# Designs tried in a protein design run: designed miniproteins, single chains, continued (4). Part 46

Each design is a single chain, and the fold is of that chain. pLDDT is the mean over its residues in the fold that is shown.

## One batch from the design tools (miniprotein)

Design m13574
Fold by ESMFold2-Fast:
Structure m13574 (fold): chain A 69 residues (1-69)
Amino acid sequence: PAALEAKLRELLRTDPELLDKIAVALACGDYDLAEKLLKEAGFTEEEIQYCLDHPEETLALVERIAREE
């Protein structure tokens, strides 16, 4: 999760539109789209699996990061 948080923070700075698309896909339960977008963003298979297994926790993390930036 610490490595995932660092990558999400970097993605918010470098490609906030892609991060938003990932968040929307997870929120809508479109896990196929979420996996594709996470791969495009350079996340590892292990990090992608964590996001898909814990979508609510991932969304909460993204929201927290967005409030801090």
Scores: mean pLDDT 84

Design m13575
Fold by ESMFold2-Fast:
Structure m13575 (fold): chain A 62 residues (1-62)
Amino acid sequence: VPINPITGKEGTTAPLSDVKKMLDELLEMMGATDLKVELPKSKTVTFSEAQKMVDEVLNSLE
């Protein structure tokens, strides 16, 4: 679903700092501290972008 008529935009957004904190906790829980995660240069992250970051982590781990 590209755009929701109720929200007017795709998904929700979160500050980059919040996403970074979540990724840090995820990496700690999974013991994958040697995995490098690339963060976007923007100050906020869309739900899709956050999902992509998690997907990259999981894909690297296998």
Scores: mean pLDDT 63

Design m13576
Fold by ESMFold2-Fast:
Structure m13576 (fold): chain A 88 residues (1-88)
Amino acid sequence: MSKSEALSYLRSSFRKSGQKLSLGSMPNDRGVYRYGINVKNALKQFQKAMGITDDGKYDQETKDAVIKFQKENGLKEDGVIDSETAKA
């Protein structure tokens, strides 16, 4: 699956500008984020597209991949998946 498809899933999950994922945005013990199960699935697709472990957890490896993606797209390299990162 392409990076573009993974970002489309994230973009649909983060329709409101206040919705974002960052280091510390942990799912509960059931693997569900406060924004719903689709956020975990979208994160897994992004992780797979970046060639890292697709466990659906926002860990340091995922943050590093997000920073790399943000750099490639001319975005601020803060490691936060917000609406701008999902839009790119």
Scores: mean pLDDT 63

Design m13577
Fold by ESMFold2-Fast:
Structure m13577 (fold): chain A 83 residues (1-83)
Amino acid sequence: MTPPELAALLRELAAELAPAVAEFAEAFADADAATQEEVAARLQPTVDALREAVAAGDAEAMRAEVARLGELLRALTEEARKA
């Protein structure tokens, strides 16, 4: 993957993820530090996998990890709203 292709893909994936990130940020804005740390720990493996996919220039892996991150963010947001 060329750097311009990677940049274009990152912009596309960021746009796809933005609504889930915004809702997640709103749901956890008033969460205490312990809850924020727990949630960050649950997100960390997927964030690390996405970082590795970006470093490798693997478009398929990047799309898969962004999709997984979006689903995880939505699940955590729903858990917060039900608590």
Scores: mean pLDDT 81

Design m13578
Fold by ESMFold2-Fast:
Structure m13578 (fold): chain A 79 residues (1-79)
Amino acid sequence: SAVEEAARRLGREATLRHGRETVEKGLALILTAPDEAERRSYLATLGAGTSVPEAELDRLARADPERLVAAIREGMEEV
C-alpha cells in the first residue's frame, strides 16, 4: 500500500540520518506509547528532516502500530 511504502521510505531515510540505534529506540517508543498523542509525537520526531510527512502515516499509526513499525523496519533493512 502507499502508506506502507511511505513507512519503508521513512525507515530508509531516518536510518541514513540518525543511525540504526536511534531509529530502533524511536520504534520502541512508538510501539509502547500509552496514547495516540504520544505515538504521534514520537513518529514526528523520527520523521523530522525526512521526505515523509507524519500525516501520511497517521492512519496506520492509529489503526495498526505494529504494522507501521514492521514497515519502517523493512526500510531500515534496505539500507
Scores: mean pLDDT 84

Design m13579
Fold by ESMFold2-Fast:
Structure m13579 (fold): chain A 96 residues (1-96)
Amino acid sequence: SLKETLNALREELRKNPHLPLDEIIDRVMEKTKSPLTKEQLRLAADYLFARGLLYREEPLSDEEVEDIKAFLEKLAPLFGKPRSERELAVLRYAQE
């Protein structure tokens, strides 16, 4: 379901570029019964934009899904923490 959820996110972002990101995320969560949290889906959307994965016709490959999973797992400890702790964790991650 991770591959289904990430490809649904990609499809909704491509189809509805003028919708607020939160509305797109809510649609993806309803449609796919996402294993990802709303914050993880926001971060996945940022990854898709940054890597240019929205601008091609082909859906995400298994390898690309695993890359996104690794990215989300690396940043997962930042969710739900105070901004100051998140900023320190980002600096630590940038040094790895």
Scores: mean pLDDT 74

Design m13580
Fold by ESMFold2-Fast:
Structure m13580 (fold): chain A 69 residues (1-69)
Amino acid sequence: TAEADAFAQARLDSLPKDTRDRMLQADDLVYAQGLSQAEAARKLGVSPATVSRELATLDAIAAEALALA
């Protein structure tokens, strides 16, 4: 887990801060709060396609981190 966490953090740190913060907000809205991608997009002021792409990026980082663990 420590190696996976370090990898995920390094990948997130490589992203622009505002993009990273928005991606983490989208993750919280969809997965923690149970909102649809469309509702999360509305709250964040972006398109549902933007939320979908940003969540896919987080999923890819998580999958890469898991492959290292």
Scores: mean pLDDT 77

Design m13581
Fold by ESMFold2-Fast:
Order: structure tokens, then sequence, then C-alpha cells
Structure m13581 (fold): chain A 78 residues (1-78)
């Protein structure tokens, strides 16, 4: 399954995450950055993003690389 920015937006909605940047090419998500408020459970937020972009769920970084830096979740191409 190809990840989309809409999947990321829905995954971060419970965490009040805001997508600040994204890039798609040929219907495939290449890059996204999501910013969260201070005090967000970043471990749960990053897991939700990983599952949204690397469907089917339960895998690691199968399609997109997902990183966290200082309250920002970064999705990149692998």
Amino acid sequence: MIASINAVKEAVKPFKGEVTEFKEKNGQLKKAEVVFDKGTNMDEAIQAVREAVNFPTGGGDLYNKVLEREGIIIVDEK
C-alpha cells in the first residue's frame, strides 16, 4: 500500500500534530514534517506515523523512514 499525506494527517489528529511540509511524487509520499505541541507523547505519535506510512501495519520503516527530532516527526524516503 502506498502511503499518502492524508494517512499521516489522520494518524496525527489525536496528537494535534500539524503537517508543516510534505512532498509526493506519482502518488507516493516522499517527505513530510509534522510538528507537535510540547508535552505530546512522542513515542505514541511516531508509532502512529510509522503505521500510517508503512502499511501494512506491524512493520518497521518498510516504505518511508520515520525519525523524531525535538518534537518534529520527519518522514523521508528510504
Scores: mean pLDDT 71

Design m13582
Fold by ESMFold2-Fast:
Structure m13582 (fold): chain A 81 residues (1-81)
Amino acid sequence: MPSVEEQVETMLSLLKASLEQVARFFERELRRDVANPNVSKEEILRRVEELKEIARLLEKKGHREIARQMLETAEEAEREI
C-alpha cells in the first residue's frame, strides 16, 4: 500500500497535470480568438485581462511556472491587437 505521503504527492501531481492542461486550453482559446477576425478587440482585451488575473493568482498560490506561461500568452495576445 502506498504511504499517506505518497498518496498526497500523487494527488498533487495529478492536480498539477490537470491544471497545466486547463491552462494550455485557455491559452489556445485566446490564441484562436486573436486569429479570428469575427472576435472583437474589446472581447480579446477582456479575455487577456482575465487570463492575466488568473496567472497572478496562480503565481501567488505557488504555481509560478504555469502562471508565467499564461501571463506570456496574455501579453503576446495584447501586443497582436
Scores: mean pLDDT 80

Design m13583
Fold by ESMFold2-Fast:
Structure m13583 (fold): chain A 76 residues (1-76)
Amino acid sequence: AREKIRELLKEMIKLMGGEMTPEIEKKMEEMIREVEENPELILAATEANLASASGGVRRQLEMAREMARIALEGKK
């Protein structure tokens, strides 16, 4: 589950034109832990914001929602 979430987050950073630096990698690990700790809250927040989002913001929220779903599935 964690590795799949990391894969999605790396893909999102790549799509934003970001470069993988040690500091960005550390921030990604922190974000992965937050998603794993509170997946239900992140899922609810992303779904609430999806109704008003468009373009790249909508794509980022869709990916965040998918990361939360993967974390919830891994909790089983």
Scores: mean pLDDT 73

Design m13584
Fold by ESMFold2-Fast:
Structure m13584 (fold): chain A 67 residues (1-67)
Amino acid sequence: MELLKKIQDLLNEFKERIDREVAEARAALETQAAPFVEKYGESEVQRQVDAAVATLRERLLEELKKL
């Protein structure tokens, strides 16, 4: 079933692209949220960024599955 493996490899490349874009979005969110660290603490800010990034990743993966 060589064709199935090739399709899975293509899907994995798409997932890697999504992961890269999600990582870039995380870095941007962490930069924008840096002023909030003083008031809310680093762990809480990181937790909220992680939650937002997880939601974004889930949405992007859901769109990929619709292909």
Scores: mean pLDDT 79

Design m13585
Fold by ESMFold2-Fast:
Structure m13585 (fold): chain A 96 residues (1-96)
Amino acid sequence: MELELELAKRLNISVSEASKLLSIAMGEINAAGAVDDESLERAEKRIFEYLSKKLSEKEAKEIAEKVREFVKENKEAVAADMARARAANAALRARR
């Protein structure tokens, strides 16, 4: 995914690590059905818990916060893609 590459470059981490962090954040947002402060805080907390296994608490917090900001910036693109998928499905059903 292109987002994984951009995040990996920004945080100076591997693409596989960036992918893992993004999957955690996107999972929380999708489960909540909305992008709000609560879902973003939950995503940040889970990322922090994941990173705290291998990084210092301070470093884990800094990275989790940056991932939250990155996801927030990309939220509009994700919302647009979800809306497009919905519209395509509705159009297909309406043709029946």
Scores: mean pLDDT 73

Design m13586
Fold by ESMFold2-Fast:
Structure m13586 (fold): chain A 101 residues (1-101)
Amino acid sequence: ELAKIRAILDALRAHPLAHLVANPPSLEKFPDYYSLISDPVSLASIEADVESGRITSVEQLLARLDQMLDNVEFMFHESSPIYQAVRELHELARAVAAALS
């Protein structure tokens, strides 16, 4: 299971748009994000959850990406770069997970 989780994370990290969601949103650029979003998710937070053992299955990893997509769909217009990034990464994660099954 850990090898599959690592393969998905490696694919996400290698994506051209990964830099847009690698770190938590800036409070300076998005001051309302943390007041409106109760469960903030970034690639860094997902990686930390894998390292700490909070994510131990592909299903749990995909659930965190589902939350990231929900957060971005709530906060951002569909034309925004961050919205596009999360949609592409969510689709990639699902495709890689399916290929590893």
Scores: mean pLDDT 80

Design m13587
Fold by ESMFold2-Fast:
Structure m13587 (fold): chain A 71 residues (1-71)
Amino acid sequence: SHMKQQQVQQAKQQIKRISVDGEKNGKYKDAAKQMLKIGKQVGLDPKTVIDLAREAGAPNVAKEVEKLVKK
């Protein structure tokens, strides 16, 4: 469906922006929580959310996402 594909693409872009902003500002846990909420809303696997953060160059945020997924 067109709407679902568009929502997923917008969510991925937003997740990447949040991860980069969180990494730059040292707000790793807050960014990780926000990214997971957005991902869940559009049906993204948590592993995809981690990969998006790493791809965007946000390793500390990605680590916090991993911690939240495991706990």
Scores: mean pLDDT 86

Design m13588
Fold by ESMFold2-Fast:
Structure m13588 (fold): chain A 75 residues (1-75)
Amino acid sequence: AYAEAVKRFAEAAEKAVEEGEKAFPELKKAATELGEITDAKEQALGQVEASQKDEEVLKKLAEKYKALADAYEEQ
């Protein structure tokens, strides 16, 4: 489901903020799953690529998707 994919992506992004490069393969997998559900796979992978180049982008990405995941879990 979309909500589960968002939650997995948020968790992977938070882990990437904490662990760096070691967590990026998991983040790419989560981005692929989210992108397949939203029919935006290239866009999702592009967000991961931007996050690899800029730590601030990664932190903001993690915060945004965590908020979205939390909102879906409350429904």
Scores: mean pLDDT 76

Design m13589
Fold by ESMFold2-Fast:
Structure m13589 (fold): chain A 102 residues (1-102)
Amino acid sequence: MEELRKEAEELIDKVQSYLDKARATLEALGLLTPEERALIDEAHSYLNKLRSTDLDEELLRKLVELLQAFLDKISYAGIANLIAHLPDLVAGLKKLLEEAEK
């Protein structure tokens, strides 16, 4: 694990950056569910523990499980929510078109 620590630290930073961007994007689109929010918050907790302790294989395994659960929820719920949100997106586009015609 010692030889992998630097690579793990870089990967942890990338995962945290990805989760922050995913959360912000889903929240801005109105697509962030309470379950997705909870999974992201739990993943952040594990990432912080991995930074503050020795690189723990069990914590790393739990983080992978949480990220897989989050991806599974995005794969179905996120797409379904995007389709459900389409009328609001169309209304927004119509407003932009109206403003462009003034």
Scores: mean pLDDT 64

Design m13590
Fold by ESMFold2-Fast:
Structure m13590 (fold): chain A 83 residues (1-83)
Amino acid sequence: LRAELESLSEEERLRLAEEYIERIAREKGADIEKLRKVLEEARREGRLVEFVLAALAEVLGIEAEKDEELRKKLEKLAEELEA
């Protein structure tokens, strides 16, 4: 998975990350519209990877404190973005 992600262009990596975050957010009933806005602003600034990790901690991190499964998914996403 990580090796596959590294073979993709930066734009493709960002699209996969956004799709994965949206899926997790939908599963937990998080505010997807707020999340999308945050990601779009980070994308414009060219700081998407850094901001995605911060957004996960802020928007979905609170849910992860009560849900071990969501926490695992967030950690896996962070690893993929660090690759």
Scores: mean pLDDT 57

Design m13591
Fold by ESMFold2-Fast:
Structure m13591 (fold): chain A 88 residues (1-88)
Amino acid sequence: MALSPEARAALAAAEAAMRAEMAAAIERHGVDSPETRARMEELLREGARLLARLLLREGATEAVREAAEESNTPLARLVIEALDEVEA
């Protein structure tokens, strides 16, 4: 269940790119702007989709879905949405 070193490097690069996009949104629109909030939601949704596709390949989606349903957090909702999308 551990990702290969190559897969971990690719995931780290994607995470770095997402952090740069978040920083750009904050700089452009300000921390408390609706535009920054919408962009952060987009980036979190993209990250959730990437994670969901990886989990689907490993056959771990049911366990993660159960944990997300229990968490009742904004991130958990995005993960459930992404799992529904990639499972469709």
Scores: mean pLDDT 70

Design m13592
Fold by ESMFold2-Fast:
Structure m13592 (fold): chain A 80 residues (1-80)
Amino acid sequence: MSEELEKKLKEAEKKALEAIGQIRDEEVRMQYMEELAKLVKEAREAIKKGDEKKAEEYIKRVEELAQKAQELARQEQAAR
């Protein structure tokens, strides 16, 4: 079970990093990166403790952060 959660977390983190990396505003990008780091840390701690429900909640928040970053980056590109 933890292996599956770790894989899901890695996939969510990768998507979030890619999306955040596309944000042009340095201050906003740094804020998103800081939030991602906090969520990933909490998710990994939950996985190590065997708290599957808490791990899934944090992974979901990472996925939501990726979606927000992707939308923001898309809006910035439309303003080119």
Scores: mean pLDDT 82

Design m13593
Fold by ESMFold2-Fast:
Structure m13593 (fold): chain A 55 residues (1-55)
Amino acid sequence: SEVDKLLNELMKKRIAEANKAYADAIAQGKDPEKAMLETYRKNAKKVKEEIEKAK
């Protein structure tokens, strides 16, 4: 379905954001694992809110 395609594209974007946060953290001398985890937590919250709104 078209919904499945949109979900796959959103997932690809979220993975790219997490990878960017990791790379940015390394470049800035921050903890990359902590930055990655924080990005994951933010994405999980956003997905939950979007699902609740779409209902």
Scores: mean pLDDT 74

Design m13594
Fold by ESMFold2-Fast:
Structure m13594 (fold): chain A 94 residues (1-94)
Amino acid sequence: AVAALRERLRAEGEALLREGLALLSDSSATPAQKEEGVRLVGRGLGLLAAVDPSVRSLLPGLLSRLPPEYHPILLEEMERAEREARERIAAVEA
């Protein structure tokens, strides 16, 4: 049961990360779409970090490529997503 949940969280996290990075690399994206991209990247990284903590090693590289105003948005979304995913894993492990 928990292995199946971990695979679903990984797939979801990877999909969110790809979608967020696509928005951030889109030169036609509005400021609102860029902010949504940052939130998607944060959520994706949070889900991935709940399954594999080594994903956190990607964070400094991603932050260095983003304007400072996006850093708290990304970190807040990552923390929230990781906490929620870890709670889901704990519930299945019981």
Scores: mean pLDDT 85

Design m13595
Fold by ESMFold2-Fast:
Structure m13595 (fold): chain A 71 residues (1-71)
Amino acid sequence: MVEALKAEAEKLRAMAKMAEDAAQAGKDYLQQHSDLSQEEKDGARQQMKDFQKQAEEARAKADELEAEAAA
């Protein structure tokens, strides 16, 4: 049981990192492509916000599972 909780927490932290990396890539993309349309820039900014939210939710769940494994 404890091993399963730790494995799930690791998976969630990996997903959070992937979402963070995706948000950073979107930021870098906007910096490199200043000639994008306003709609494309707004779409990229929304995508980054979605990834940031996904990362926060995954970390919160990982913290819960790690706390449960420690009990």
Scores: mean pLDDT 82

Design m13596
Fold by ESMFold2-Fast:
Structure m13596 (fold): chain A 99 residues (1-99)
Amino acid sequence: NAMEKARKNVELFLAELDRIAQENPDDEKLRRVVEDLKETLRIWAKEKNPATRIFMAAVLARVLGRPELAKPIANLLEGLATDEQVRELARKVVEAALK
């Protein structure tokens, strides 16, 4: 079920964001980035239109200054990412947002 895979990908991504924040408890900037990303993903998880989700992924990648992340983010939202790809994407998104 594509919807179940998409939900599990988002849950895993959010869990990895929490793990990164917990490993860096004194980093105020990182904590704010993680909370902003979690809020964004909570809103996006409610979007049911696939074209809108792909567009949102492209917008986030551009805002992060990393247009190459658009496809990995879209794959995550569509449930097409492996667990390792989700964890790697979470690290790359946090690193890009901290620039």
Scores: mean pLDDT 80

Design m13597
Fold by ESMFold2-Fast:
Structure m13597 (fold): chain A 59 residues (1-59)
Amino acid sequence: MVREVVFRGDMSVEEVKAAAEAYIQELIDSGVASRGEIVEARELSPTESEVRVRLELTE
């Protein structure tokens, strides 16, 4: 099945993307997800960023 997850933090878009990529990799490595990708990345303010992740869960 497909699930979307949103990461938001008081950091740059690059930092939020790195955190999201690490999260995707952890879920794939643990077998929770078969695939994952960042589908959207945006700066909400100079100090806040948001990244949307799409996951394909193994269940």
Scores: mean pLDDT 80

Design m13598
Fold by ESMFold2-Fast:
Structure m13598 (fold): chain A 93 residues (1-93)
Amino acid sequence: TREEAIKRLIELAEEGYKVRKSASEEQLKLAEKALEVEETGDEAARDEMEKEMEGLPEEERETIAKMLAPEFVRRVAEKYNLEEVKKKIEELE
C-alpha cells in the first residue's frame, strides 16, 4: 500500500543518515562520487565507478549504498509529492 511504501522510504532515509554519521572520510568521498555519476549520467564516469566498487568488499558496497539511500528517497518523494517523506527528510537533515 501507499502507507507501507512511505514507511519503508522513511526507514531507508533514517538508516542512510545514521550510516553517514559513522562513515569514514574515504566512504563519504566515494558516496559523493557515486551521487555525481547518478546526476550527470556520464557513461565513462559510471564505468570507472563500477570498477572501483567491484574492488571493494561487499560490506563496504552495502555501506555506500545505504549512504546514498536518502538521496534516492528524496527524489522519489519529490517525484510523487510525498509530503510526509519530504518532512521526515528535513527533520533528519
Scores: mean pLDDT 77

Design m13599
Fold by ESMFold2-Fast:
Structure m13599 (fold): chain A 77 residues (1-77)
Amino acid sequence: MLKRYRLTIHAPTREEAERLARAAVELIRSMFGREAEIVEVGEHSAVIEFEATEREARLVAQFLEAGSGRPVELEEV
């Protein structure tokens, strides 16, 4: 079942948050063929929204957290 998810990436700078968000969008596209969009970039965070299964969404969050060493938050919207 596809649901809409919001992923929040935390980073020490706006530039790092933006780079991580762009990497996340590409990861989602390459791994699952899903479209994702960057909906917000702040000074210390970026928000991405996408449609996926719960398993796919959790896997993306785990990969980003493990790969970047930065906290990520995943929520259903």
Scores: mean pLDDT 82

Design m13600
Fold by ESMFold2-Fast:
Structure m13600 (fold): chain A 60 residues (1-60)
Amino acid sequence: SRADLVAELNKEYNLGLSEEEIKAIAAQAERWGLSDDQLRALMEGNKDASKEIILSTFGV
């Protein structure tokens, strides 16, 4: 699922996202119609950003 992908990326990049934040990001990516590759690219581009910036990027 999209939530599983976000959870993998959260662990890989050490983003510090909670389960609720992971679900919120996954839901937003689904609403925006992002592919898995697009979601990965967007998360990777923000991997060094603060958690607040990552959440803001997804409108969470």
Scores: mean pLDDT 84

Design m13601
Fold by ESMFold2-Fast:
Structure m13601 (fold): chain A 76 residues (1-76)
Amino acid sequence: SLKDELLSLGAEEVKVDGDILTITGNIPLDKLQEAVELILADPSVTTLVLRNMSQENVDQISKLLKGSNVSLTVIK
């Protein structure tokens, strides 16, 4: 599942609630591209929520999502 794959890439917690995917904690920078590619491959995800994630992780994910239909929300 998308949740299990994201957890294996280093996410601390992953929640799926309908079309909303919430990731808590940092994903290693060298795994961020793979994580975003997995998210973009799932057409059910329209909103990505990042919680307790470093600005460096947030900035990289934001760049990788540019031009996609996924909306990004950041919670500290």
Scores: mean pLDDT 86

Design m13602
Fold by ESMFold2-Fast:
Parts: structure tokens; sequence; C-alpha cells
Structure m13602 (fold): chain A 89 residues (1-89)
């Protein structure tokens, strides 16, 4: 799932995006966070991998919810027209 939101203008900006992903069994979940300006130029891109181990022997075969978090730090102020977007799968 991908989400997008505008960023407030300010001094050096840290952007953190968290999303919940439903996973089955043992699986790696890859989250990507991209910060773009109004013209679509990439200001920052961060990829985080969460390793989801197999459920314990007593766990159900049902899907589990896993939270994936990405953080990007920008050295300078961010224009109010800039957008942070992220997704995980």
Amino acid sequence: TQVSFPLAAGPATTVTLSTDVEVKGAQDVRGTLVVQDAAGNILAEVTTVHQVPAPPADASSKPRRVTVTGTATLAGPVDASAVASGGAR
C-alpha cells in the first residue's frame, strides 16, 4: 500500500512513515519511503527490510500484522509543496 501527504516547510526535516502490512508465514516485508518536490524530483529515498520469521508452532495459519517504518532526514528546509510517499509489500 502507498500513502502520500504534503510536508510542512521548515528547517532540516526528518520524515518518518509507518505502515501496517498483513503477512502470511515467514516473509520479508520491504518498505520504501520517497520524498519528492512538486516537480517529482526525488529529495530522499529510504528502503527498509523487515524480516518476518515463521510463526511459532502454536500460532494459527492466519495472517499477521507487521509494522514497517522508514525514516528519511533532509539536510535543508523542505518546500510546503513537497510530498512524502511510502509503501510496503
Scores: mean pLDDT 63

Design m13603
Fold by ESMFold2-Fast:
Structure m13603 (fold): chain A 87 residues (1-87)
Amino acid sequence: MEELKKKAEELLKRANEAIAEAQKIIFDKKPDKKTVDKVVDIISEINKVISRIYTALQNNDEDELKKAIEEGEKLIEKLEKEIKKLK
């Protein structure tokens, strides 16, 4: 469980950094509404996974925590790819 908690902390840090970078690029470059909506949707999905991580930690649900971490990593990677396209 402690290893999963460490993974969750690392994921939360990475998520916060990616979200901050995405917001900065949107404000700086002012992409079209379709692109903004796509990025906002990914951020929304990341926030849902973060909520699931907190719930899993509260309930000591290791299986859900592992699943939420894996899904979160994929969503963050997707956000990072969208950020790269906007650079």
Scores: mean pLDDT 85

Design m13604
Fold by ESMFold2-Fast:
Structure m13604 (fold): chain A 92 residues (1-92)
Amino acid sequence: SVKEKAAAVINKFKVKLKNGKATKEDALELKVVAEEAVKFANETTPQNDSDLFYKKLAVSAFNKGNDFFQQGQYNEAAAAYYDAIAAVLKIQ
């Protein structure tokens, strides 16, 4: 499921992102999962203000990740994609 993929990627990249060592390949892996997660969030009707907040946060973080990726800032892109995925995991 989307949430299972999201949780697995969050666990995989938590330490690597803290150390500022994400590669282009890491950013690409996170981008694919973030895209699926944001799509899931966009197809989900917010049930409350918390869900709406995290949906908006996920979309914003994903867009920032894409901007960083286009600029070749792969560590910053990976961190932004990670934030998008983490936000989607907060949606009920």
Scores: mean pLDDT 87

Design m13605
Fold by ESMFold2-Fast:
Structure m13605 (fold): chain A 75 residues (1-75)
Amino acid sequence: EWEKIDEINRIVAEMAATLPPAADVDARNERYLPLVKIANAAIEGKPEEAQKIAEDLGLPDHSKRLREIAEELKK
């Protein structure tokens, strides 16, 4: 269980590193909030929600990896 959660956190960290740098607090909140939502959705076993948020951020490869892990946690 914790190994899959660790992998989710790793994927989310990779996604954070690919996003543009935050200019201010508002830009940081806009960037941070989707990443928190992705991590929570994946950990809760909601693969479709995690996938959609990652795709909306323009990160389809990370979206696919998150969906696969979230499906494992849902079982």
Scores: mean pLDDT 72

Design m13606
Fold by ESMFold2-Fast:
Structure m13606 (fold): chain A 78 residues (1-78)
Amino acid sequence: PDKLIEEGQRLYEEGRFRESGKKFEEAGKLYKEQEDYKSASLAYLESGRSFLLSGDEKESLEMFEKSNEMKELYLKKK
């Protein structure tokens, strides 16, 4: 997942926001699979920001919702 975060950050810096959002979404899915809900929440948050900047409003809202779900899971486990 860390490599996907690095790729997402690079794409964001290049203004390739939709591709950035997809990389952060992939990272979030992998972190969720590993039950790393804190990292999953942060990855989905960055994905949502990237999709918002690319004009992909629906995907952005879905990612922010997933970020909040992951944050709730993190808080419940601690």
Scores: mean pLDDT 83

Design m13607
Fold by ESMFold2-Fast:
Structure m13607 (fold): chain A 69 residues (1-69)
Amino acid sequence: MKKQAETIFEGGRRYTDEMVKQGRVDQGLKTIYGAADSLIELNKDPVFHKAAERMRKYAEELAKKAREE
């Protein structure tokens, strides 16, 4: 389970990075926030909740940088 949660986080981060490179920051942020919300709502396992928290932290950091530019 921990490896699956890690894979989901890494996949989300990589996807968002690609969207940012294409200038689609809003689409990347929307996707990563949606994925984190789905992990929390659809799976109550603490391992996936931690992955969702990591995704949200990454999204918040990226959103802060984009908003300040």
Scores: mean pLDDT 73

Design m13608
Fold by ESMFold2-Fast:
Structure m13608 (fold): chain A 91 residues (1-91)
Amino acid sequence: MERIERLKKELERLAKQFHELGYDEVAEAIEKFIKGEISPEEVVRLLLKKTKNPVKAAALGILIGALSFTPDEAEKLEIVVTAAKLFLEDV
């Protein structure tokens, strides 16, 4: 419970950061994911579509694959946090 709550707060912070940087579509996707309205795969695919770095694109593709084998809710949240931070390294 504590780990999931901590990861959701981190995602809320990341969504605000994306909004402040003008990535409103990404911020909205993260917010919808936190609310359970979209899948974690949809968030990572959106990041993949918007990245201009081929190395980051490959890494994001691997994270999408990892999500299909990850049944744990906290681990899914950690993958989305990792994907968001990876994207932000190039912004």
Scores: mean pLDDT 85

